# Designed miniproteins, single chains, continued (4), part 22

Each design is a single chain, and the fold is of that chain. pLDDT is the mean over its residues in the fold that is shown.

## One batch from the design tools (miniprotein)

Design m12733
Fold by ESMFold2-Fast:
Structure m12733 (fold): chain A 99 residues (1-99)
Amino acid sequence: SDKSSISREPFSEENPKYVDSVYKKPVGVKDTFVSLNVLKKLSPESLLLGNGRDPVGGLPTVYIPLVKGITEEELEEIREELLAKDPELAKEVEEGLKK
């Protein structure tokens, strides 16, 4: 879809597309997409690239701008690096699997 998964507003140059990639997601779960305007409301600290919360599931996630081509391999590397820089979030991801 060319619209945000949350607001259903169209993506544009002023409202660019981000991938919402949940950490430790179950096999077969697809990444969703959010706009910059939605991301600003949910996670102002993660406007360009960073850790946040998936608005649907409340699970720890990473938001990555799609203004540049990005591979699944690069996405996984970015997720691992960001999780390693946030030990409290990393602990929550591991503990979330036990609840």
Scores: mean pLDDT 58

Design m12734
Fold by ESMFold2-Fast:
Structure m12734 (fold): chain A 100 residues (1-100)
Amino acid sequence: SRYDQFQQTFDRVRSRLSPDVQTILDQVYQVYQQIYDLQQSHPDDQILNQTVDDMMMAMQHMDSILDTMPPDVAQRVIRDTMITMYDSYSQIYDHHVSGS
């Protein structure tokens, strides 16, 4: 499943991150799990489907960044990406649970 593929890539990326960035990733992961659960309940929801796909692509991109960029640069880029993703995913989740 997309979730299983996500978890494998996520665990790989997570193991290569500094503790501060891992903490942010944990917050993103919590919101992602909630979005994934909503997506399973609403499989035809285009926004939820796009969000799940976007997270998968982002994790694959971060895996590539960790292999190609200097470590300090990779950690900063990933941290900034995670902060942006957390904000975006929290907004998507809030819209769906607010009864829209």
Scores: mean pLDDT 82

Design m12735
Fold by ESMFold2-Fast:
Structure m12735 (fold): chain A 83 residues (1-83)
Amino acid sequence: NPILEAVKKVLEELGFKVTSVEVSGSVIKVTAEYENATLNLTIDISEKDIDKALEGLRRLAEAVKETGGSLTATLSDGPNVKT
């Protein structure tokens, strides 16, 4: 899964340890730890939106590193409810 591999690579580059991965259809759930903090991610994006997801991921990971607090976040290709 190219999205999962890209996410794992970014987290590991930022010093996180990926502890759990769950895949269900297009939805990927990742748990990663940095020191005393845990990052819980839900990813629901297409391969076309990988770059946007990775940008969001870097921002979330830096927030966890700066605050030392656990964070739960969802990365998606946007709300389809804008109609």
Scores: mean pLDDT 74

Design m12736
Fold by ESMFold2-Fast:
Structure m12736 (fold): chain A 84 residues (1-84)
Amino acid sequence: MEEEKALEALIDGLAAAGLPRVRITLTFENEKGEKKTVELEVGPDPAEQAAAREKFRKIVEEAKKNGYKLTRVEFEPLEPVELA
């Protein structure tokens, strides 16, 4: 649950910073040292951010059910996307 809060706070911070769109990479690791990565893109739109929070929650819950812990969160700014 703490990992979900950290990811939601990250999305809020990105929106406040005015970033156009970000790719977030989550790295999970189990007790055997096996790693799993999940990528998700988040834009500045409030509805898109809300959807992303729900996706993060599901991803973290699923990982925990499979014995994985969130070990790394990376974000990569993407090029600005605007409607013509």
Scores: mean pLDDT 70

Design m12737
Fold by ESMFold2-Fast:
Structure m12737 (fold): chain A 95 residues (1-95)
Amino acid sequence: SSLLEEIKEAEEEVLSRLKENPTSDEVLLEVARKVEELLIKAAESKDKEVIEETIKMLERLIEFLKSIPEPSEIREALIRGLERALALLKELLEQ
């Protein structure tokens, strides 16, 4: 699936950018936009494998964002948004 490749590439790009600029609000907002686009595509695909890989990506991204020690309201808001998206995707797999 081309979408599985897109998810993998996006995860690598997002994590690389966050590692280089962990406190940048601009980078956090760019990450939020990219992840939102992928979430919409994953949900619309109705593909179990795509949804499962998106869940794994979100779990790894949340773990990384929580590991950054500097306080950031934008990062905290992003983490909350990602945790809500994770819960919704998990519900899609159970229904």
Scores: mean pLDDT 86

Design m12738
Fold by ESMFold2-Fast:
Structure m12738 (fold): chain A 57 residues (1-57)
Amino acid sequence: SDVEALQQLLEELQRQLQEQENREQALLEMMSSGADEARQEKNDMIRKMKEQLEELS
């Protein structure tokens, strides 16, 4: 029936949407992780510079 065909299409589209959302979430997590690592490295460098400045005073 047309209703059954439409229901199957809707289920397939919903599955595809969920898979796309899962892929986008994984990419965002990877991007966030990389940004956090870079931020941490910058903070470590700043901390070391501050320690060196304190030694000079």
Scores: mean pLDDT 81

Design m12739
Fold by ESMFold2-Fast:
Structure m12739 (fold): chain A 74 residues (1-74)
Amino acid sequence: LKEEIREAGKRARDLAVRYLREVEHASEEEVEAVRAHVEGLTEKLLKLAEEDPELAKELLEKLKKQIAELEKAL
């Protein structure tokens, strides 16, 4: 579970950075702010996996679906 969360978080971070740079033409400051935000969300989900693994699994599945949809848009 934690490994899958780390992989999904990294994928989400990389997608967000790519979208901001290539589509939005965002500044490096904006890119770094979003990168930090996504990394923070990943850490929160990792902590949730220790406290409530079933809820963490549900959120991970939702995250994977969102990542797949965003990848299709890019």
Scores: mean pLDDT 76

Design m12740
Fold by ESMFold2-Fast:
Structure m12740 (fold): chain A 90 residues (1-90)
Amino acid sequence: EPIEKLERVLKLLERALEMAQAKRPGASDFAIRALERALNVAKELGMDDLASLLEKQLEKIRENPDDYQVVIEALKEAIEAVRKALEELK
């Protein structure tokens, strides 16, 4: 179910954002894994624009894993994009 898959990755991204905002150890690693999962789902569903956006946010975190502000901003962009994709499917 496309909607259920996107809702699951949205929850993972929201959890990643919570961890990054709390500056928890491993927050950046969790964010990378959450974005990789979201990217795989977007590719599986043929959502090219979403996949491209998620890949861009993933690269930002990979380049700056110790910068929590970059991690938080990348996750917010990813969450907004997934929510928009969910609205288009409803």
Scores: mean pLDDT 87

Design m12741
Fold by ESMFold2-Fast:
Structure m12741 (fold): chain A 79 residues (1-79)
Amino acid sequence: IEEIVEEALRKYVPDLSEEEIRKMARDAYEKAKTEKTIEEQALVAGLTVGDYLESKGLTREQAEKVAREVAKKIYEKLK
């Protein structure tokens, strides 16, 4: 989960500091790991990333696209 989140953040917000990327990936992992299914873990991680990207100035539509991409990659890796 963390690696997929870090890769997405480096791709879409490349000016983020390593500390911010690390904190965001950890936050997404901590929220996702408590979910019961792989699908729920992927969704929670994706939504966490999407909300963060909106806070960094991405439009809602762009943040939702990234959130869906992150969720899909996490689901495909964990299934």
Scores: mean pLDDT 78

Design m12742
Fold by ESMFold2-Fast:
Structure m12742 (fold): chain A 89 residues (1-89)
Amino acid sequence: MKEKLLAEIEKMDAELKEQAEELAKRESLSEKEQLEILLDTGRRQLRVAELLEEMGHEFSEEERKLLEEIRKKVEELEKKLKELEEEEK
C-alpha cells in the first residue's frame, strides 16, 4: 500500500512536469490557459491526497515530501496566474 501510493504520487508529479513541457510547445493555448490547466491538475492531485488523509490514511515522510513539492508547484502556478491577471487589467 505505502509503496503503491508513493509510486502513484511520483507518477502524478512526473505527469504534471510532462504536461508543462508539452503545453510550452503549443501555440494554440495562451500562457494564462496553460497555467489554469496545470493549476487545476495540481489542485486535484492535492485534493485526492487530502481526502485520503481525512479517510485515515497515514503518509510516510517520503510521501509527505513529494506532496509538499506538489504544493510548492501549485503555489508558484497560482502566483504566475495572478501576475498575468493583474497585467490584463
Scores: mean pLDDT 72

Design m12743
Fold by ESMFold2-Fast:
Structure m12743 (fold): chain A 80 residues (1-80)
Amino acid sequence: SHEELVAFALEAFDYAVAHLLATTPATPEGLAAARAALDNLIADLVGELEAAGVPRAQIEELRARMEARRAAALAELEAR
């Protein structure tokens, strides 16, 4: 279902965020790489959901959730 695809995408994103928080070095290069990785993952997940025919409104809600989590993760890394 569309709901299952959205849930799977969010779980995949959360897993990637947790991995980056655990492995990203406390350097400007590490922060830049983490930003790029999360930006690319959001674009890839959105693209896959669009290709699967998930409604725009659900994709935009998911995008907002992923962008909020991205912002929080990057703030956490920057504070280190």
Scores: mean pLDDT 89

Design m12744
Fold by ESMFold2-Fast:
Structure m12744 (fold): chain A 83 residues (1-83)
Amino acid sequence: AILELSDLLPETRLVRGPDGKLVEAYLVPRAVALAAGLPADYRLGDTVLVYDPETGEVRAARLALSAAEAPADYVYVDRSDVF
């Protein structure tokens, strides 16, 4: 699924993956995620690759939030799933 970054940027969050690295994730309304083509059962924590070209760092981060679940009608979307 591909989302427009402008739909997500105001809701960015940094979350710590299982490897201890910070990964950028977006908190968005579920309706927006569905409209952009993400599965209705999408969950943050699927294996994804995160690459930050600005910092020059390659992060092979598997998202496993130990933090709170998304509020009702919202979903966390990994940055790599929108780009």
Scores: mean pLDDT 50

Design m12745
Fold by ESMFold2-Fast:
Structure m12745 (fold): chain A 87 residues (1-87)
Amino acid sequence: SMMDELLAEAARLEAELGRLMRELEQMVKDKAPREEIEKKMEEVRRLAERLQEVYRSLGTEEAEARADLLLRITEAELRRFEEKYEK
């Protein structure tokens, strides 16, 4: 069904988001150039936006709550990385 397809897409995007966040964490640990870290952060933001759109397309309160929680976690993690690479 369309809902099953949207749930599968959301799961795929969540896995990809986790992968990008792990890559970003490694880049910060390796002291990668600021411009490369910023590029990776932009990829994370774009992916989070796509994931939020998928969850909104599901049209349920549970999906909306999941999208809001994921966005807050992603924003908090990105702030943590910004603080680290400015040092």
Scores: mean pLDDT 80

Design m12746
Fold by ESMFold2-Fast:
Structure m12746 (fold): chain A 66 residues (1-66)
Amino acid sequence: SGQKDLSQGVQYYINGVKNKNEKDLKKSIDLFKRAKKENEKTDKTLAISAENNIATAEKEIERLKS
């Protein structure tokens, strides 16, 4: 489900930030993209949350590269 993908994405994001692990951050983005796509037409609030989480994870990856 989209909520499960969102929750797992958040966990990977937390682990990626804590451990400076780009693979976990990329996995979080994949999960957030799935959550958004699954819920884009049925749960707009969840889809917006997923989109915001994608943006924050992408910014964190950029921060790790600098």
Scores: mean pLDDT 84

Design m12747
Fold by ESMFold2-Fast:
Structure m12747 (fold): chain A 71 residues (1-71)
Amino acid sequence: MVDDADVLLALAEMAHGIAKYELSKGNVEGAKGAQKIIEKILEQLRSLGNDEAVAEAERILKETKEDIEKA
C-alpha cells in the first residue's frame, strides 16, 4: 500500500523542483506558489503525526525559501 507520507514527500520534492525551474526563468511569483504547496504538504504531514516526514518536509521548505531569497 502506498503510504500517504511517502506520496506527500514526493509531491514536496516535485514542488521544490518546480520552484527551482521557475527561479531559472526569473519567475519569483511561480517559485512562491510552489513554496505555498510545500507549506500545505507540511501541514498535512503534521496532522499525520509522522515526525520523520515532517522533518524532511521542513528541510525541503527551508531550501526552497533560501533559493527564493537568493533570487
Scores: mean pLDDT 84

Design m12748
Fold by ESMFold2-Fast:
Structure m12748 (fold): chain A 81 residues (1-81)
Amino acid sequence: MTPEELRKEVEELIKELEKLKKKALAKGDKKLAFEIEIDIGMLRIMLGVSKLLGNDKELLEKAVERGKKLIEEFKKRLEEL
């Protein structure tokens, strides 16, 4: 993948996390929603830092891996797997 493709993948993972956050809020799980919001913020920081570093491909790849793992963990906690 190019750095541009990796960035788009991270942005798509953030969108999936935003959906999971909305589901947590709908279930009244405010703590889970807060945890998801923090992880979304971290992925956004990784995108910004990668851009400042001239589109660091390694950092973007780590952001993709982290985002995928977070989605799996939060889906499991929401019983949506």
Scores: mean pLDDT 83

Design m12749
Fold by ESMFold2-Fast:
Structure m12749 (fold): chain A 83 residues (1-83)
Amino acid sequence: SAALQAAIQRAERAFEEAGDIAAELHAQGKSQEGLDRALEHIARVLGVPLETVRRLVEEAGRRGREALARWSSGSLPSELYQP
């Protein structure tokens, strides 16, 4: 569906733009403000409430941390421990 493809492209652009906002503010030492503005941008572009985006990102972060914890129960690559 052309409508589905357009929706996917809009979502991809929103996340890419949000990443750029977060990276720019992180470079300025404003990481928390960058995260907040990135979430607001996603909410605005996708037309969903900010609280919904924040809740979904928090849940995704929890699942990501659980997945990483399962992965790290094996040996981490030695390259990650470089001084």
Scores: mean pLDDT 74

Design m12750
Fold by ESMFold2-Fast:
Structure m12750 (fold): chain A 107 residues (1-107)
Amino acid sequence: LEAGARASLAAQRTYDELLAKGYPESVARIAAYLTGAVEAAREGDEFLALFYLHQAVKLARETLGEDVAKKVEELGRKAMIAAYNGNTEEADKYRDEAIKLVEEAAK
């Protein structure tokens, strides 16, 4: 229960930050879902982490295309695995790389 709340808050923070930077709502949502996936994995909630990753990949496919969606899935999964294993620095690097890829694809 507490893990879900932390994931949701982290996702909302990322969403608000990207909207404030002037990115489209779709880009902000993809980044928010990626952040939620990593935070849920860090707290050990595999179901919630996979749910967030699936939403990020689906939205990326619909808005940015299949190639971007595949890279988001690969980087997001690596970030989740690192987070699950307690490798916070590696998880943050993969998450930030995935978000940057989504930001660049939206230009």
Scores: mean pLDDT 86

Design m12751
Fold by ESMFold2-Fast:
Structure m12751 (fold): chain A 82 residues (1-82)
Amino acid sequence: SEERREIIKKGIEKIEASDDKEEILNILLDCAKEVASLEEDVAKAIALILNAIGLEIECEDLSAEEAKKLALDYLKELLEEE
């Protein structure tokens, strides 16, 4: 739980520091990979959702601003649900 929270916090900080869509996407996908590595059922579900958000960013050709907002909104919500 705490390790997952720390991964998500680092992901948020990295995404907030970036304005490049490809960099934001890569940070989000790296965050998903790290969360999945925890081998927790909840963490696996979160990783699937993060990967789905990444696919939406690519498939809908979202702007860097839209991608950043979508990723940050979800990651911040995860921290609030704790």
Scores: mean pLDDT 80

Design m12752
Fold by ESMFold2-Fast:
Structure m12752 (fold): chain A 56 residues (1-56)
Amino acid sequence: SLKDAAEYALEAVKAYEELGDTQGAGDALVTFMSSRSASMAKSVRERALEEKRRAE
């Protein structure tokens, strides 16, 4: 659903922002806005969380 896509996109943006990766955060937001796909947003969120785990 659109709500699920928005939640995943926000999680991805938050993770990239915590990393200081403004480009990654912007890309996550653009992915949500252009596709509106929950599966795509979920994939971006998983990648953002993996990047965050590696940085910690």
Scores: mean pLDDT 75

Design m12753
Fold by ESMFold2-Fast:
Structure m12753 (fold): chain A 88 residues (1-88)
Amino acid sequence: SDRDRTIDIISQNTIDVSRQLAQQYGIPQQVSVAAISRIMMRRTGISRDQAIRIINQTFGVSPSNASRLLTQSQPLADQMMDEINREM
């Protein structure tokens, strides 16, 4: 479906951006993906369930572990958002 195709494109782009951010912040790529997913929830209205699906598809982690990663990434997502907002 068009929705599934959109999720696949987001997942693929998220992998590339997450690698760069993981290097920049000195964190595991899984945490970087979770932080990006939280930013997407705030800016684009993607749901928590969609964010969990992106993490699951990208790293093969269970939905419960993906949920934990999303919670764990809150401070990093906040930091990234603050940096973006200061540039605007």
Scores: mean pLDDT 71

Design m12754
Fold by ESMFold2-Fast:
Formats: structure tokens, sequence, C-alpha cells
Structure m12754 (fold): chain A 120 residues (1-120)
């Protein structure tokens, strides 16, 4: 389970790196892998830390491209199924905002808007 969570987050980071080089081409796949990892990590404290670290790394890679950051967090929000999964993403976004205040704040706002739309 922890190894699977780590493999999924490593794939998300790889797609984020490819997105940074080629534009928005693989953002949806990065979002799919993060959502799968969050689902597995929902009730696992160690798994949650792995997902938070992996998503924060993916966001840091995309930070020079605010549009890619916003698109990634919106696509993640659409795929999350529980408030526990959403809290994992929020933890990563709060860590990202500490390092990148402007784009991180916009990412948090975009995430919450997309997640609330899904609930409605």
Amino acid sequence: KLEEIKELTEQAVAYARETAKTGLKNVDKAAEYIAQAASLAEDDEEGRKIVVEGLTEALDILAPNPEAVIHLVEEIAKRLKTDKQAEIAREALRQFEKRHPDVGRRALEAFEEAYEKKKA
C-alpha cells in the first residue's frame, strides 16, 4: 500500500515534469495519479505524508507556469471523492503557498471552487 502510494506520486511528478517542458499535455494524468494515491492514503498517516510531499513537488515543478498549476489542482479536485482526500490536497497546497505565496494562494482558491462545484 505505501509502495503503491509512492509509485503513484512518482508518476504524478514525472507527468508534472513533462508538462513543464511541453505545456499542459499531461496534467490530466498527473491529476489521475494524485487522486488514486490520495484514495489509497485516505486513512493512512504515512501514506498521507507521501502524497503531500509528491503533490508539493509536482506543484513546485509547475510553479513557473501558473496556468498549469491551476489546471492541475482543478483536475485533482474533480477526481477526489471524500473530504479526507481533499484535506490531503489542501495540506500540499498550504505547503506550496508558503514557498510560492501568489500562485499558491490562487491554486488554493481554484481547488476549493472546483471541489465545491463537484459537491453541488
Scores: mean pLDDT 85

Design m12755
Fold by ESMFold2-Fast:
Formats: structure tokens, C-alpha cells, sequence
Structure m12755 (fold): chain A 58 residues (1-58)
């Protein structure tokens, strides 16, 4: 669901704000998406959206 994707992205973004690297933030989003039971397409979207957030903060 979109809410689960958003939740995973928010977790990754929070890691970035706490000083995590881009790679660490993406990993947090991916792991959160998997724990929430997202399929591979949903996990890929969460990762891609987290990467876009990280790139916008650079």
C-alpha cells in the first residue's frame, strides 16, 4: 500500500536527518519495507523514493 511505502521512506529520511549515510538510509527504508510485508515492486519504490530524498538533501 502507499501508506507502507511512505512509512518506509520516512524511516530512511529520519536516518539521513540523524546523520546516516545515503547507503545506510536506503538500507533502513528497504528493511522497513520488507518488515511491513511490501512486495518487490513496493520495496523497489520505497528504495527509489528514499534515494530521491537523499539526493535532494545533497
Amino acid sequence: SMDKIKHAVIKGANALLDGASREEAVKVAEETARKLGLDEAGIKQAVANTQKVADSLS
Scores: mean pLDDT 85

Design m12756
Fold by ESMFold2-Fast:
Structure m12756 (fold): chain A 87 residues (1-87)
Amino acid sequence: GLSLEEVKERVVAMLEELIARETDPEVRALLQEIIRNLEAGTLEGLERAAELLNKVMPVLRERWPEFLEEFEPLVLELLTRLGHQAA
């Protein structure tokens, strides 16, 4: 399986690709905030990114359902890895 760092890197890469395609400035700003928090190198940043990912998921289901098919399993893996680390 992927390490937490490998899952994080894949999530960041997919979010960067989506930002290039996304035209809504509010959605783009939220995705950029998620990337900043993932790349902060802190546990607080990782936890904040997880909160923001949960918040953005309904928006992505409406706007980018095909992207979400690949992205959602990675988000679930990231959240699982964070939960395991916090326990």
Scores: mean pLDDT 81

Design m12757
Fold by ESMFold2-Fast:
Structure m12757 (fold): chain A 79 residues (1-79)
Amino acid sequence: SMKEKEEEAKRELKEILELVERAKSLPPAEFEETLREVDRRLAELGDKYASEMSPEMQEEFKKELERIQKLVGEILEEK
């Protein structure tokens, strides 16, 4: 159960990263819509999984969130 939730969380984080990377090529208006979707999915992940993860997975989740935030910031600076 816990391991399945951790794997789902990892998969969702990777899909969110892919979504952001794909959106880099979009016009500004479409990129903003993608950012709203990303924000919703990240909030849902935090609420659903963070409290049920091992300390190791919580740290990994935090690092992936930081990675996504940095990527978004870089894309916004280039647009």
Scores: mean pLDDT 77

Design m12758
Fold by ESMFold2-Fast:
Structure m12758 (fold): chain A 133 residues (1-133)
Amino acid sequence: APPAVRVLVVDDSGGNIRYVIDVLEELRAEGEPIEVFSALTREEAMYLVEKYKPDIVVVDARGSNIDGLELIREIRRLRPDAIIIAIGGSTRDPAVREALLRAGAALVLPKPLPAEVLKAALREAIERARARR
């Protein structure tokens, strides 16, 4: 079997984490070998980034919330090849979207986020992660 793609999901809402994990489990059921980690805090996220070296990181990015932007910059510095997906309602602001992309997000997705759109973005990120191995 191909090696598992490691995905870290970071959000302070367990419900938001569950939503992303449910889509990842659907991709796993379709034959994608995926290993999933989750973090409710920035500190947990950074610990998991250093320990497990995820290929993909899904980050909640909220408005002008510096925490999400700073987390993306910190992950990009430690893991330049990691694919970062930023999700949040604030991404409808062009200045926030530009800041997230400049920080190192590969994809920026607005809320509300249909499961099909998230699934397509995750599938693309998995293919990109495999190509970089």
Scores: mean pLDDT 82

Design m12759
Fold by ESMFold2-Fast:
Structure m12759 (fold): chain A 69 residues (1-69)
Amino acid sequence: MERIREAHLKVSEAARQGATSSEVGKLAEEETKDLPGAKVSVEGDTVTVTVQAEDGSTVTLEVKAAPDP
C-alpha cells in the first residue's frame, strides 16, 4: 500500500498546485505504471486511478484537478 499512498500524495499535490486533469492523469500513470492492474481515467476535472491491492481488493483514488482547456 505504500506505493499507492505515495502516488496519491504526489497526484493530490499536483492537483492542489493547479495542474490540469491531463497533467494529473499523466503523473498518475507514471506513478502507478509498476502497480498491478493500474488504470487511469480522466473525465472532466476528475482523475480516477484504479489499482489492484495485494489482498486482491480494488483501490480507487479520485482526484479533482483543473479541467483541460
Scores: mean pLDDT 76

Design m12760
Fold by ESMFold2-Fast:
Structure m12760 (fold): chain A 73 residues (1-73)
Amino acid sequence: KKLIEILEKLKKEGKISDEEYEKLLELIEFLNLDDNTSEEQVRKILDVVKEKSRPVPEEVLERIKEAIELAKK
């Protein structure tokens, strides 16, 4: 819920596209992220998605998982 709110805010500010927003929602569900996921972790995910915004290849998914693990340290 808070994650979705952060994404909606970023979309409204023009920092992410509608396509990036939908991809990030799919990734949040895939990675089983919850309301306890930090805003910093969400921003790391956004940075990785923006680097390869059109397809989200397996390599990008692995980088996102690594970013989440690092942010949890």
Scores: mean pLDDT 63

Design m12761
Fold by ESMFold2-Fast:
Structure m12761 (fold): chain A 85 residues (1-85)
Amino acid sequence: SLEERREWAQRFARVGSLVEEYAKKLPPEQREKVLKEFRELGDEFSRALAEGDWEKAQEVAQKLLDFVRKHFPKEVVEEIEKILS
């Protein structure tokens, strides 16, 4: 539904804010790579939501969780997992 699309878009925006805040603490080269990968995932997620492709949106959300688990400390990962749950 349109309502669920808005809720997931808001959740993704909250995740983006945490990613940007944490990325400021990373070395410049790592920061640029992390932010680029996150933007690419965000674009794919937004497209899936716009097309009403819930299966694809969930797939991209899972890829985002895997990405965060690889690059961020456990406490940041746990906050993001709570947002996306």
Scores: mean pLDDT 81

Design m12762
Fold by ESMFold2-Fast:
Structure m12762 (fold): chain A 102 residues (1-102)
Amino acid sequence: SVEKRKEIIERILKEQLRKVIDFALEQGLISEEQAQQMKQALDAQDYVTLLRLMPPELRRVFMGLESLALDLFNLEELSEEELQEKMDKELEKLLEELKKEL
């Protein structure tokens, strides 16, 4: 169903955004306090607060993941495992590109 597909994609996206926050903390782009606040906003699905707390460098990663999630939502033929794999590969690519700019 459309509802089930949306739920799966939103769950994967949330997991990936948590990994982005952890990466940003590890790279020194955000403080531990900022990381905690961002994780709280993510858990509350408060994306307005999340974006406000997010450094400009991370917004590119976030937008890239959202763009892929929207594209994948329109591909009804993909399994949950294929969705996870495609989103994981994009996250890796975006984080590697970000790391090169630091």
Scores: mean pLDDT 83

Design m12763
Fold by ESMFold2-Fast:
Structure m12763 (fold): chain A 90 residues (1-90)
Amino acid sequence: SVAEKLKEAAELTEEIAEKLKDTNPMAAQMARNASEFLKVALESGPLTQRAALEFARASAQAVYNASKDPEVKEKAREVIEKLDEILEEL
């Protein structure tokens, strides 16, 4: 379900934020922003859900571009792919 995919994406962004909090606080904040937008998407009606998902995707893309850690880049890529799949289903 869309809700299940959104929860998985939110969990991944929280994992990214936790991994980066001590080594790259700015990228950690971007990941936290993505997580917050995903929570908004879960609680929002259709008109705001798409916008929240697009902001979450942009934040995840920023994390991917800013990080030099291959594990963080892979997790950010997974978030982007999940969000693209959700946006296609909307």
Scores: mean pLDDT 84

Design m12764
Fold by ESMFold2-Fast:
Structure m12764 (fold): chain A 60 residues (1-60)
Amino acid sequence: SLEIKRAQLLEVTRRDLGDEEAAEMEARYDYLTNVEGKSPEEALAELDRWVRRRLEERLA
């Protein structure tokens, strides 16, 4: 389910990037769904790309 995918992405973000990035991820999800009107599927796909870019920056 999308709720499980969101929870998993949040947990990975908090574990690997930290609490600030986890909070930013949640704020971005709310913005994408409530302001931009994106579907949960679209929002989660965009956030998955965002988290991956943040991880790449930390490993560079």
Scores: mean pLDDT 83

Design m12765
Fold by ESMFold2-Fast:
Structure m12765 (fold): chain A 84 residues (1-84)
Amino acid sequence: MIDVAAFLAQVRQRIDTNGNGFVNVNSAIAAIRAIARQHGIPQSVIQAIIQAIRALDTNGNGYVNVAQAMQAIAAVLRQAGVAR
């Protein structure tokens, strides 16, 4: 059984490393891939999360807001039927 709450909490803790509310896109993607595999999240859902995170980098600076990233991850999991 996928523990979505534990997955989301662990991702937030990992990507908010310096507490400034922003995370490097490549660092966020690496953390999401590692943690998602540990929680048994399907590869197709992981790829959808990665695309959503990349789409948040609208100004091309390589950084995304942590709160926006967490909202995007939760939205993808709901659409995939993993988070209820």
Scores: mean pLDDT 76

Design m12766
Fold by ESMFold2-Fast:
Structure m12766 (fold): chain A 59 residues (1-59)
Amino acid sequence: SPAKEALELAKRGQTEKALGVLKDSGLSEDKAREALSQAQFLYNLGLEELALKVLEDAL
């Protein structure tokens, strides 16, 4: 899924590519940055399923 791909890219520090995946899926730049920031915050807390859900819900 685009959400899972974006999260995996972000986990590798490839933020620009992660944003590209979200934008290609129909998100504006501001919405993509907001969703990715929230997902990275949740992932860093060990909440990977919630991080994925944030990205899926934004799409």
Scores: mean pLDDT 86

